# Ledger of designs, part 62: designed miniproteins, single chains, continued (2)

Each design is a single chain, and the fold is of that chain. pLDDT is the mean over its residues in the fold that is shown.

## One batch from the design tools (miniprotein)

Design m6138
Fold by ESMFold2-Fast:
Structure m6138 (fold): chain A 65 residues (1-65)
Amino acid sequence: SNYEKAERYLELVEKFSENIDKIKITRDGKITHPDKELVKEMEELLELLKDPDFAKAVEEVYDKL
C-alpha cells in the first residue's frame, strides 16, 4: 500500500541521515554510498513521490512521528 511505501521511504531518509558521513562526492560530482541497494530503493521511492496519492501518504505517516 502507499502507507507501507511511505513508512519505508521515511525509514530510508533516516538511514541516509544516520550514514551521511559515509556519503562521498567523487571528482565527477557523483554522490556515492557504500550501500548500493539502499540507493536503488531510495530512487524507486522518489519516483513514487510524483504521485500525489503517495505524497499525501508520506505526509500522513510523517504526522504520526
Scores: mean pLDDT 68

Design m6139
Fold by ESMFold2-Fast:
Structure m6139 (fold): chain A 90 residues (1-90)
Amino acid sequence: SDQQYTDVSIILGSDLQHILQTGSPRSQRLARQAIDHLRQGSIAVGRGDFDTAQQHFQQAIDYLTQLDRDSGDSRARNAIRHAQQYGDLM
């Protein structure tokens, strides 16, 4: 849902929220995929399933890397750094 994507964007900062509001349809799709995986990873961390969390964070990084490559938007690079930092804390 739009609320679910907005909530995750707030946690990571306004970077992904800006892409969801102003990006191309392709950029919005890649951002939504990354956000979904970041949310699933966070849920897995909350239940102590660190292997599943790591897999989801890696998928999110892959989508954000595609977004950065296709758009060159520095907000995608900021989101990659945040996702990597959360993965390193596990």
Scores: mean pLDDT 72

Design m6140
Fold by ESMFold2-Fast:
Structure m6140 (fold): chain A 77 residues (1-77)
Amino acid sequence: GNVTLTFTLPNGKKVTVTGKDAAEALTKAGKVLLTESENVLKGIGATLRLIGWTLDNPNASQAEAQEQVDKAVELVK
């Protein structure tokens, strides 16, 4: 089933991404963090962390994926 992730960027902007699975949803979230981050290196780091985590956790639940995007948002604050 589809995975939907909702998160708030440091500037207060709310974002919702939906993928066919956790990997697609987290990849979309990482792309948002990369493009919306004021610090390019933090944005890259957050994106790579999400991609690396999805490769290690291919069958992740929506709750696990939401936890990872929340942690990635903290990295770009």
Scores: mean pLDDT 83

Design m6141
Fold by ESMFold2-Fast:
Structure m6141 (fold): chain A 72 residues (1-72)
Amino acid sequence: SEEMRQAALEIAKELGVHDIVEEAFKELDEKSPNPSPELFILAVTQKLIDRGEVEKAIELAKRMREKFEELK
């Protein structure tokens, strides 16, 4: 889970949406103590879409899925 979080935050930093993704993870931690990889992707993409960052949401979701498969 920590490795997945760090990977997602690095990708988010490259896309310029690190703050939004960090906020999404803080909200997720309050609601779900042990989120699945799919729930991490869903939480960050929904937050980005809500903020109008649809293209970055698509790119982040794709890169997170690829990276999470590497971390299994």
Scores: mean pLDDT 79

Design m6142
Fold by ESMFold2-Fast:
Structure m6142 (fold): chain A 87 residues (1-87)
Amino acid sequence: SALGITYKKLADDVEKAIQELKEDPEKGAENLIRVLETGKRVLEAFDPELGKEVEEWLKRFQEAKDNPEEAIKIGEELAKWLREKAK
């Protein structure tokens, strides 16, 4: 489905941003925030409720962005959640 493809692409982008976060925490955090902001907009086009789910992840990540270990952990949980949604 188009929605499943969207979740898969978002999961791929999040996983890439997590790798960047491990190498450059500041730039990686900015990239992950950008990926989540884009994902929120795309998913809102399918259903506003799906956009709200991504917004909750964005808020959680924003609160942890200055702690690289916690940010990576949240990002990995997010990628797993997105992979489940893509099924």
Scores: mean pLDDT 84

Design m6143
Fold by ESMFold2-Fast:
Structure m6143 (fold): chain A 65 residues (1-65)
Amino acid sequence: DIDRDYLEALGRMVSTIAGVEVRFREVDGRVVVELRARTPEQLEFAKILAKAAEKLGFEVRIFLE
């Protein structure tokens, strides 16, 4: 899946650069992208990735820890 491969590549990049934890879960045939942020700066990066994922049709969950 090109969209999933693209999103996984973006997630790896954001995780490496910004320290946001990115996980892909499959729940009842739906792919859910989980983003975990520990700082306000990481939360802003998580929001950017969330917008990209939602545009591609993925469900997104953001957690501030």
Scores: mean pLDDT 78

Design m6144
Fold by ESMFold2-Fast:
Structure m6144 (fold): chain A 100 residues (1-100)
Amino acid sequence: SSIDELVAQTRATIQTLMSHIDELKKQHSPEYLILLHISTAMTELMVTYKIAVKRGDLASAQAVLDMGRDFIAWLKKNLPQLSSAIKQAEKNLAALEAEI
């Protein structure tokens, strides 16, 4: 299977999780549920990134990093109160970027 297909599937998953986070925010759901969805998104990005790196597909790895940066930017705009979780996501993304 193509890594491009996996990247596309990851993008769809992140978009779905962003939609779920927005709905949880609108319903004033407990913060821990929002944090769980953020953690799930970051884990999906990390897994796809590591597969791309192992296959030597640096273009796909970069696309996943860009996807992670866009997700973090979206969190900063929509959920700035989650500053601790956002900083942790930034640290995790920076650690992945250091691998290439």
Scores: mean pLDDT 89

Design m6145
Fold by ESMFold2-Fast:
Structure m6145 (fold): chain A 91 residues (1-91)
Amino acid sequence: MEVEELVEKARKAIEEGKYEEALRLILELAKLDPEKAAELFYELMVEAYKQGGVDGSVAPLAEEALAALSEEARKKILEKLKEEIEKRAKE
């Protein structure tokens, strides 16, 4: 229940461009399910990148969020972000 509701709320916040709200929800989710939190953090960074936010205010927020995640979750997020950035560069 709680994990599923946090996932739904975080995804809605990402879709609405409420990146700070989404980040807070992802950090709360990381305490319960770090793997789900890592997946949502990846989705947040991808959407922020599409909006041109990766080179702006998103970077400090990402650093704070990554510091709160486990080392395994951080590695997974960085790998997924790198893949998505490379894929977009080829388009």
Scores: mean pLDDT 69

Design m6146
Fold by ESMFold2-Fast:
Structure m6146 (fold): chain A 88 residues (1-88)
Amino acid sequence: SEVVEKIEEVAEEFGRRVAEEAGVPEEDAESVAALVTDAVRTAGIEDPEEAVELIRGAAEQLASRYPEAREAILRVAEEAAERLRRLT
């Protein structure tokens, strides 16, 4: 599905930006992004709001591991959520 592919792109960008802007180790950011993209692909998620919930869950998981980066992680997650909501 083209929608699933676009959601995967947003999840990959979320991981990249969390590493670049929040200072989360690239390996951890990539692992969390991969979990989101795998869930989207496996379940065939085409609903942007379901994808938003996955991104927010991933962001909270990272923020619990890197509390000093919490504000930056959650900011990037909300920007990803806005992008997902425009995929229609």
Scores: mean pLDDT 83

Design m6147
Fold by ESMFold2-Fast:
Structure m6147 (fold): chain A 80 residues (1-80)
Amino acid sequence: KQEEIDRNYEAGLAAATTPLQKEFLENLYKLFKEYGVEEVEFDAPPVTSDADAEAQTRAMVEHLKKLIDEYEEKRKKLEE
C-alpha cells in the first residue's frame, strides 16, 4: 500500500501541468504517507466540465490542507 502511494504520487506529479495539480498531489501524499489516511472523501460532486476543474481542484486543495491540520492537531494530542 505505501509503495502504491509513492508510485501514484510520482506518476501524478509527472502528469501534473499546473501548480494547483502539484499542490493537490503533495497534500494527498502527505495525508496518505504521514497520517496513514487510506482514502479522502470530498463533499463536492465530480467535475463534469473543464470550466469548473480549476476551481474544484483549488477547493479540494483547501479541503486537504484542513484535513492535514486536523490530523496534525490530533497527532500532537496523542503524542502529548
Scores: mean pLDDT 69

Design m6148
Fold by ESMFold2-Fast:
Structure m6148 (fold): chain A 75 residues (1-75)
Amino acid sequence: KAKEAVEKLKEELRKLGLPESRINEILRAIGERASYAEIGKLLGISKEEARKFFRAFEKKYNVTLEDVEKGAAEL
């Protein structure tokens, strides 16, 4: 589940046109339990937009941000 959540998030971030290096920075930040404000800065969006993005992601893939945090912490 944690690994699946990480892979699904990587796919969504690639669809946004982000390079692999930026995707890895975002995953590391999530694994370190960074705030939505910090993650939003890495994405170039606001804290509230980041929160909405992750809520939509959780609902779409039936995973939690906590699943991503667990998977990313092992990177």
Scores: mean pLDDT 81

Design m6149
Fold by ESMFold2-Fast:
Structure m6149 (fold): chain A 80 residues (1-80)
Amino acid sequence: MEEIRERAEELARETRELADRAIALPSATPEQRRELVALAVAAEILAVAARSPYNPDPEADVRALEELLEEVRRRLEELE
């Protein structure tokens, strides 16, 4: 369980870092920046859920975090 929690924290941190980088790019529109903020917030929520001792399937939240990270990475690449 601890390994899943560490993975969730790391994925949320990486998602936030990539989102912040994308938001800082002058090529990003206000709409794209708002969407990136929403994705970063969603990652924080999923990380909290994955770390909950009452969560019956923390692996599902980790998978969702991995998908969010890939989405943010894709958006960053499109802005570069």
Scores: mean pLDDT 82

Design m6150
Fold by ESMFold2-Fast:
Structure m6150 (fold): chain A 55 residues (1-55)
Amino acid sequence: MGEKKKELRDKIIEELIKSYKTAHPDWEDKKIEEKAKKDLDKVMDSLEKIKQAES
C-alpha cells in the first residue's frame, strides 16, 4: 500500500507538471514542479476521501 501510494503521487505530479508546462510554457521546470507539488497535496487529499468512499 505505501509503495502504491507513492507511485500514485509520482504519477499525479507528472501529469500536473505536464499540464502546467502546457499552460505556462514560459515557466522554468523548477517553478512548475513547485506549483505541482503544492497542488498535489490538495489532489491527494481529495483522492483519499474518494477512495475511502469507493473502497
Scores: mean pLDDT 75

Design m6151
Fold by ESMFold2-Fast:
Structure m6151 (fold): chain A 87 residues (1-87)
Amino acid sequence: MMEELDKLAEEARAELEKAGRTDEIERIEREVKKHAEKHNLSEEEREEMLKAALIARAEIFKNGPESLPETLMKLIEIYFGKRPVAL
């Protein structure tokens, strides 16, 4: 699961860089860092959130905003499959 998320995040970063959207990568990194600090997230949780955010943003640029719900569901499945929460 972590390897799949890593691959998707790397592909997402490459797509954004290829599109000349390094500004979006920097913005996402800043927002994820702020969120992680505000909610006292671990280094690992911050990294996973960053990867998820990059994947979602690249998907919007590649396939339009209507693809976001499906991408979010896939990311939720990856996250909960790694850390199942009862309820």
Scores: mean pLDDT 70

Design m6152
Fold by ESMFold2-Fast:
Structure m6152 (fold): chain A 86 residues (1-86)
Amino acid sequence: MMSFVDATELLNYAYLSGSAEALRLLYKYFDENNDINLMMLAYHYSKLASPENFNIDAARKALEIARKYGLDEVVEALEADIAKHS
């Protein structure tokens, strides 16, 4: 089970990175785990994210948390975004 602190840090770093697809996958993850508050935060962040202003350091921090919890789809989305901007 992901801690609330790790979940909010993951969402905040994914948002700051501009990783809209990672945020969409996090929305799905929190919806499937019946965490409505984190699901709604992921939804709003996915709509407000700015992929054009990609922040690679934020993406790498999100990736570390996603890997810790075995969020394979989120990991793949973040790795793809990092590869495009490296």
Scores: mean pLDDT 88

Design m6153
Fold by ESMFold2-Fast:
Structure m6153 (fold): chain A 61 residues (1-61)
Amino acid sequence: ATDEEIDVGVVDIARAVLVTVLKNQGKEEEARKLDEQVNAAIEAGDLETALKIVRDGFKKL
């Protein structure tokens, strides 16, 4: 829920969309690195950092 707090489900969906877009743009290495970094942040319990990584990735498109 966007209006409450950062939700791991929201981050996961956004990550999946971003990775798919990057792969379609031929940026497979960037997509893989982003996926790895987001996963690491989620595992560390840092959803704010995970969302920031995804957001910054979308801005670079």
Scores: mean pLDDT 76

Design m6154
Fold by ESMFold2-Fast:
Structure m6154 (fold): chain A 100 residues (1-100)
Amino acid sequence: MKKKKVGVLGGPTADTTAGAISHALRLVREHPDEYEISALLAHSKTEPTALYRETIELSDKSGAEMIKTLEDKGADVIVVDQSFRDAAKGAKVPVITVEL
């Protein structure tokens, strides 16, 4: 009995990061028995909420390296901003690309 871990990779701005987080929160809200939020990586600081199990991490690494970091943290599915669409092509897990 293990929920799918959702990793989130936010975009280069607070708004694009918020969009990716919002999509991941919708997956958990609509399917609470299937999904849980895992690691969050972002390019902007967002105040952690009680809804996040892990602290939001800021990263200066490439999108491909950040996706690999989320996979290494056990993400079963990754939500990314559209700016990382090309980096997502190398992912080993399903990737959901979010457009604002």
Scores: mean pLDDT 68

Design m6155
Fold by ESMFold2-Fast:
Structure m6155 (fold): chain A 86 residues (1-86)
Amino acid sequence: SPEIRATALVMGLLAALLDGNEEQAIEYADDLIRIAKEDPSLGPDVVLAARLAVELGFYNVAEHIAKRAEEAGLTDVAEEIRKILE
């Protein structure tokens, strides 16, 4: 299901960030935003991914997520992430 896939992508992103692998984390984030574009109910998973990036000090990953969410038309999600970055 899209919900299970979103959860797996968030977990993969967290594991990549804990390993310091920013490139892999961005890849998981891009995949997550792609499925959230088709299923906006996954917006909270995108916000969670950005919050995890901020909590671990990867501000550039969180900024990437905000920009990609905005480009995907997930305006409310992008606004929530930008508030986290303020």
Scores: mean pLDDT 89

Design m6156
Fold by ESMFold2-Fast:
Structure m6156 (fold): chain A 73 residues (1-73)
Amino acid sequence: PSEEEFELDVEIALNIIRAHLVYKYAKTEEAKKLAEEGMKLIDESLQETDPVKREELLKKAREKINEAIEIDK
């Protein structure tokens, strides 16, 4: 694979790990829901063949996970 493809795959893997950890250690039900939404967006990105759309889905997933972390502070 290309360096670009490798970097995207690494980013996806890191987002999966982060989403699962945020879900597992969530303090509130709201944070769990946001983490779950993030995981669903990651799953959608794995099924998407258009790299631009995949990147957009990953950005949305990251936003949901960041929201989950923020409300649990």
Scores: mean pLDDT 80

Design m6157
Fold by ESMFold2-Fast:
Structure m6157 (fold): chain A 95 residues (1-95)
Amino acid sequence: SPEEALARVRELIDEAFKLINEADKLISEYRKTGNKELLEQAKKKVEEARKIIDEARRLLSTLPDEQATRPLFELAILEGAVYYLELQIEKLEKE
């Protein structure tokens, strides 16, 4: 049902947000310590967030525009955050 799909999308958005925040903290800690294991952990969390965002977008494609608009806007923000973290990790791996 649309209600079940929306509830699932909310759970996915919340999980992606959590993973993004955890990845950002790991990158911040890596910048202080130089511990490459933290950077590898950040990469895994960013990759997981990307997969979750893709699943949420897939579910939203099955919903009417009226119900999908706000979650799609939230996903666009999360996609921007993931892209930014991917670029930061790539730069740090080259340093």
Scores: mean pLDDT 89

Design m6158
Fold by ESMFold2-Fast:
Structure m6158 (fold): chain A 61 residues (1-61)
Amino acid sequence: MASEEELIEGLVKLAEQLMSEEGLSRERVLALLRQYLIDVEGLSEEEAERIIARVEERLRA
């Protein structure tokens, strides 16, 4: 994904899929996505937390 908004939209869709298809809790999915952003995408802990907070808001809206 090229932009932060595109990344957030993709993460929201992935989170919804993991919750619906795999039966994972929202808390667990958010933790896995945070780990992915840090370990795979190379984001700082602060950047990953900021993105995950926005993903969580989208999932609760």
Scores: mean pLDDT 79

Design m6159
Fold by ESMFold2-Fast:
Structure m6159 (fold): chain A 74 residues (1-74)
Amino acid sequence: SALERLEELAKRLRSPELSEEELREIAQEVLDIAKEVDARRAAALAEKVLSGKPTIEGVEDVLVQLHIELQSKL
């Protein structure tokens, strides 16, 4: 499910020594999930994160927004 995928991505964000490339991959996967579930606000936030240098905090904000929107669509 989308929620299980998000929980796994959240675990990856807690990994020590995350590279910028890994953080971009996580952000891209979050964007893909947001588009799949039509979470438009989360998708827009993820695109902003991907347009610059992604940060852990930026990706966490997208995950929070995506979780809120996903719950409202279930």
Scores: mean pLDDT 81

Design m6160
Fold by ESMFold2-Fast:
Structure m6160 (fold): chain A 94 residues (1-94)
Amino acid sequence: MYYYQVTITVAGVLSAAQQAQLQTIVRQALEDQGFTVDSITITQDAANDTTTVTVTFSTATPLTDVQKAVLAMRIRRALEDAGYTVNSITINQL
């Protein structure tokens, strides 16, 4: 198996309800692409008014650069459609 980590930074310190929604959106975007979500962690930085979501997922085959770009685009669009401001998305192989 191949393991990947997605790091997403959004603007704002999120409420518990917003954190739950964010986790649901990110999980759904990954699962819709056929990936298995292993963990989701949310960290908030009140001093910089940002929230960081770290997602670990696994796949049976390695991701191409095109697949990583499409995944990042889909996550960004889903979050922006829900009203979040996405500062960055990175996908790294573990």
Scores: mean pLDDT 85

Design m6161
Fold by ESMFold2-Fast:
Structure m6161 (fold): chain A 61 residues (1-61)
Amino acid sequence: IRESLEKLTEGLSAEQIAAFVLRENGSVMSPEERAELRRAAAEGDKERVLELAVRASQKAQ
């Protein structure tokens, strides 16, 4: 999962990654997790966005 997400997001900004994660896995995330994802994206924290993306993907499976 993390390896696939890293490869898919290699050229993307934190904002673009966050938008993708919310679109695909927003329904399995808590309101707090979605808020944290948006905050991290706004701050340009790509690593934090990827951490939240991995967690959301694991919950979706």
Scores: mean pLDDT 75

Design m6162
Fold by ESMFold2-Fast:
Structure m6162 (fold): chain A 75 residues (1-75)
Amino acid sequence: MDKTSFKEILKELIGDDVDTSGKNAEELVRIAVEKGVTLEEMKAAIEKRIPDPGKRKAALVGLEVLYNKAKEELK
């Protein structure tokens, strides 16, 4: 059973060189943006890894909000 969550997808995209333990989704999106992960890469990973259409849509909407917030904070 694939229990891949939005947070687990973000941790995979960030990689092992950053300690992501205990980080929330907002913190993970910020770290991913700082490491040069694009919004398109994050969307593609969510679309491929989340099989439930409702959960996928919610994750994509949440990602857009968190990505825009991270971009404003990193200006």
Scores: mean pLDDT 76

Design m6163
Fold by ESMFold2-Fast:
Order: sequence, then C-alpha cells, then structure tokens
Structure m6163 (fold): chain A 85 residues (1-85)
Amino acid sequence: SLSEEEKNFEESITSMLRRMGLSVEELLPIMLDIAKKQKVDTSVLVRALSEAHRNSKTIEEIKRNLPSFVKESEADLQKLKALLG
C-alpha cells in the first residue's frame, strides 16, 4: 500500500496533468519516477512540467525535455532558498 504522502503526491500530479490537458497514463509514471529518484519538491515538478509542455509539441518531446526542466527548476529553487538564508 502507498503511504498517505505518496497518495497525496500522486493525486496532486494527476490533478495538474488533467488541468493542463495532458495524458495522465503517459506522464504520471514518468513524474513519479523523477520524484522518487531526484527527491524533488512538487513545486519543482509542476514548474518543470509547465515549461516542458510550453516548449514541446508532442508527449514524446515532453518526456525527453522534462529531466532538463526539472534540473533547471531545482537550480532556481536552490537560488531562491540561498537568497532567503
């Protein structure tokens, strides 16, 4: 069984994908895999997904571009945290 945190995360990403008109079946597994491997914040994934969607014409391009935008969004978050500390 999934933890409550894992369930809440999956529901948040699913809602975001549906709101953006993107395939949940195609993208949810990729988003969950990235979150698990990179331990990134939901806000980083949401930002990366939005940037990948804006800069891609197909789901295959979104999948290809997503890791790069996750890296950029994580770097931006770290810069913001440094400015606040």
Scores: mean pLDDT 77

Design m6164
Fold by ESMFold2-Fast:
Parts: C-alpha cells; structure tokens; sequence
Structure m6164 (fold): chain A 72 residues (1-72)
C-alpha cells in the first residue's frame, strides 16, 4: 500500500504540473477527461478496500495524463 501511495503522489504531482494546459485543450478532450474522472469516482465508491481505491485512482490519473499528452 505504501508504494501505491507513493506512486499516487507522483501521479498527482504530474497532474498538478499539467493543470495549466487543461484550459487550452479541445472541448472534446476536456469531456473525455471528465468521463474518465466520473468512471474512476464510481469505481472507487464501489471498491471495498483502501488498496483498491488507490489502484483505481492511479489508473484514472494515468489515463488522464495520457489524454492530456496525446492532445498536445
């Protein structure tokens, strides 16, 4: 779990660094990011353990980073 939390912190830092670029992204990409966030939140809410919630957050964050980078 500690290693997953460390990875989550790294993903969060990368998302924070990319945040200024979000407003410049095409509306379609912004909608895709919102859909990924909504799916991740629903999956995390259904997850019975903290470990699974962190794993879902990691997968969600990485997918968002990939969408931002692909749009640039």
Amino acid sequence: LEELLEELARVDAELQALAPALQALPAEVQAQIQAVLARGQAEAAAAPTLREQVEIALATGREIIALIRAAQ
Scores: mean pLDDT 81

Design m6165
Fold by ESMFold2-Fast:
Structure m6165 (fold): chain A 63 residues (1-63)
Amino acid sequence: SQILEVVDLFFQGKLSPQDAAKLLQPEVSLPQAQIENLLIQLKDAEVDPVTAAGLIKMQDKDR
């Protein structure tokens, strides 16, 4: 899974929310806009990348 790598790069400001969400699309069954919003919320809340990656993965409960 590339979730942690993408989250870490986004938190470092190396990826836009749009680019990070596109890279995460194969790993999570959420609409891109929801992934973008979740990434922004987790970064603003100063969640660590490991915890953030786990939370993103848990949003895909039904798939």
Scores: mean pLDDT 78

Design m6166
Fold by ESMFold2-Fast:
Parts: sequence; C-alpha cells; structure tokens
Structure m6166 (fold): chain A 94 residues (1-94)
Amino acid sequence: SEALRKLEELRREIEEALEKAKSNDEKALLRTILSMVDDALEALEAGDLERARRILEELLEILEGIASVSSGELKELLEKFAKKVQEILEAIKR
C-alpha cells in the first residue's frame, strides 16, 4: 500500500526530528505525534481504513493548529508533516 509506505516514511522522519529536538515541550509534542502515527499504522495494517482516516484527520488538525501558533524551524517541520499526512489521506481515499 502506498499509504502504508508513506506513513512508515513519516514515522521515520518524526523519529529523526525527536532525536534533534531541543526542548522538552518539542519532544513531548513529537512523542504524541509519533504515538498517533503508530495507531494509524496499526489501523491500516488491520484494514480498518475508517479508523486510520479518523486518526490521520485528527493528527492533521493538531499539526496545523500547533503550526499556526509556532515560528521558525518548528513551524516549518510541523507544516512539512501536515503536508505528508494530507498525501497519506489522499492515498487512503483512492
């Protein structure tokens, strides 16, 4: 599945961002995002497309919401993740 492959790539990028994170707040945010990605991966692997879409739509809202009140490197990172989540959602809708 293209959605599964893209979601696994996103998971890896979040893990890399977590290793580079400079603050405890950023680390806590990235760990929360990673947990949601893991839940979405489990749903996709189980064939539960409705649950996977719901988790990813909630993740997208969280990413866009926090990006809107963020600045600099963190804002760019969250916007990048949001775009990837949108691409995964489109792959699931196909």
Scores: mean pLDDT 88

Design m6167
Fold by ESMFold2-Fast:
Structure m6167 (fold): chain A 90 residues (1-90)
Amino acid sequence: MEEAKKLLEEAKKLLKEAEKTGDVSLVREAIKKALQAFNLALKDGDKDLAKEAIKVIDEAARLAGKLGDDITEGIARLVLGVARLLLSKL
């Protein structure tokens, strides 16, 4: 699961940069990378990595809200809901 771990590390770095710069486009990129990592973790049955990806998506949702992007926050919250449902079936 080297690819999924790398995507998750990249997503975390993007969120830190977004918090410093206020650039919501970096939050959207982080959500995309975390979701890709989540899907790879599900395929491999890696429940711990899937939980980490969910945490990153939750952090992204909170940051989007803090930055005033209600659309990105809403999308992240929908993705988070679906991801938590899928994890519950592992």
Scores: mean pLDDT 84

Design m6168
Fold by ESMFold2-Fast:
Structure m6168 (fold): chain A 93 residues (1-93)
Amino acid sequence: MKALVLATDNEKAVEAAKKYMEERNIEYELVVLSRDLEEAKKQAEEAVEKAKEEGYELVLIAYDKSSEEEIKVAEIAGEVAEKLGLKYEVLAV
């Protein structure tokens, strides 16, 4: 199983996502999303399209649930994954 990790630009979210994947022995590619919503959407679209082309089976979206800004970035990433037809899971930390 190979997964795409889309993490918000927050060390807490990034480290939680890495730990989640490593503890489950899932091979992953990590993309840290911009705090700018337009750039984050573009990064998510490019990363999810590439992951789909390469046969990735899962998108993990990691964010700090106490941050309204990061919740918005995570929502955009989830919408992109859903639109492009990849299964996604959310890791709220």
Scores: mean pLDDT 87

Design m6169
Fold by ESMFold2-Fast:
Structure m6169 (fold): chain A 82 residues (1-82)
Amino acid sequence: MDPVEVLRELAEKVEKMLKEGKSPDEILQLIADTAQRHPEVESTLVAAIIAAVSSSNTRKVTKEGVEYAIELLRKAAEEGVV
């Protein structure tokens, strides 16, 4: 599967999950599972997970952190950067 297509589809799925009220933990789990299944995008997805958890030093996972991770995934897909 094309790395850009994987990132685009993942960004769409996690954005939908966020809109449907899924927890930040569930969304990060999907990103982590995708990284394990798609080694070609693993580094980008790991960076997104780190960004999400690092946005909140007092809480590991927040909605704001997940939104930031989604923006990183979209940017990577649009720019073709993996």
Scores: mean pLDDT 74

Design m6170
Fold by ESMFold2-Fast:
Structure m6170 (fold): chain A 67 residues (1-67)
Amino acid sequence: SRAEAEAILRRYSKFANVEELVEAYRTVAPDRGFDRALARSFLGIALDPSTPEEDREILLEEMERLL
């Protein structure tokens, strides 16, 4: 879900300007350009080898939904 993906993103904040991206997405969604930026952030974290498989699956599903 979106809430689960946001929680994962906040947990891995070191990988991006996570708070800025999450807050902007909440404000401007369904802005397609912002959906793509958020999806790129999700993809970056999902592809990190330190990311647990369960978290990776949630992020990839949300990325697919946003694109």
Scores: mean pLDDT 63

Design m6171
Fold by ESMFold2-Fast:
Structure m6171 (fold): chain A 74 residues (1-74)
Amino acid sequence: SAEEARELAREALDYAVEAISLIRQGKPLDEVKEVVDRAEKLLEEAKSHPDMDPRYLELAEGAVKEARELLEKK
């Protein structure tokens, strides 16, 4: 359902935002990697959902990309 797709995108966004927060707080890289990996996995599930609205993916994709880039710069 569109609601299930939207919740997957929301969860991916929430985990990405949490990862960015952890990076800014100087948390250990192993802890941050687990959160980023989870966000990326949820984003892949959201992208594969047949009822996904591309508008909900844009925010999640942007946040996950930012989290990964910040992790790699550290």
Scores: mean pLDDT 83

Design m6172
Fold by ESMFold2-Fast:
Structure m6172 (fold): chain A 55 residues (1-55)
Amino acid sequence: MSLDEKREELLARVKELAPEKYETIKAELDRLMATESEANFELYLDIGLQELDEM
């Protein structure tokens, strides 16, 4: 998966599982994308997706 695909997948799962957190998570991901390296941002996305898979 590309970085953009991972971001969209994470947000889609958040919207389905915890829609009340969607805006907060989206804002945090947008901030991380602007401030972190691509590698660090991908690591955050991978951890987030793994956590959602365990819910």
Scores: mean pLDDT 78

Design m6173
Fold by ESMFold2-Fast:
Structure m6173 (fold): chain A 89 residues (1-89)
Amino acid sequence: ALERLDALIERYRDNPFVVEFLELVREAFERSPDQRVTLEQATAVLDERISDPALRDTFLTIFRAALSLSPDGRITAEHVERTADHIVS
């Protein structure tokens, strides 16, 4: 998963919003050894990385959307890629 996230960060390097989102997801994956990301883990990453409340709410909404693709709370690199593609479309 981390390898594919690093590839996505490089692919979207000219889009700072998508890169920031992907880096937050990468941090959440590093905190989740089984790649099961909880809403609490996503919120903790946002609290540490994002000081702007409006941007925090935007990224939290995107995290919730990605989590909705996985009812067991496990986000795959494919779910992240689909979410990133949706942001740029």
Scores: mean pLDDT 73

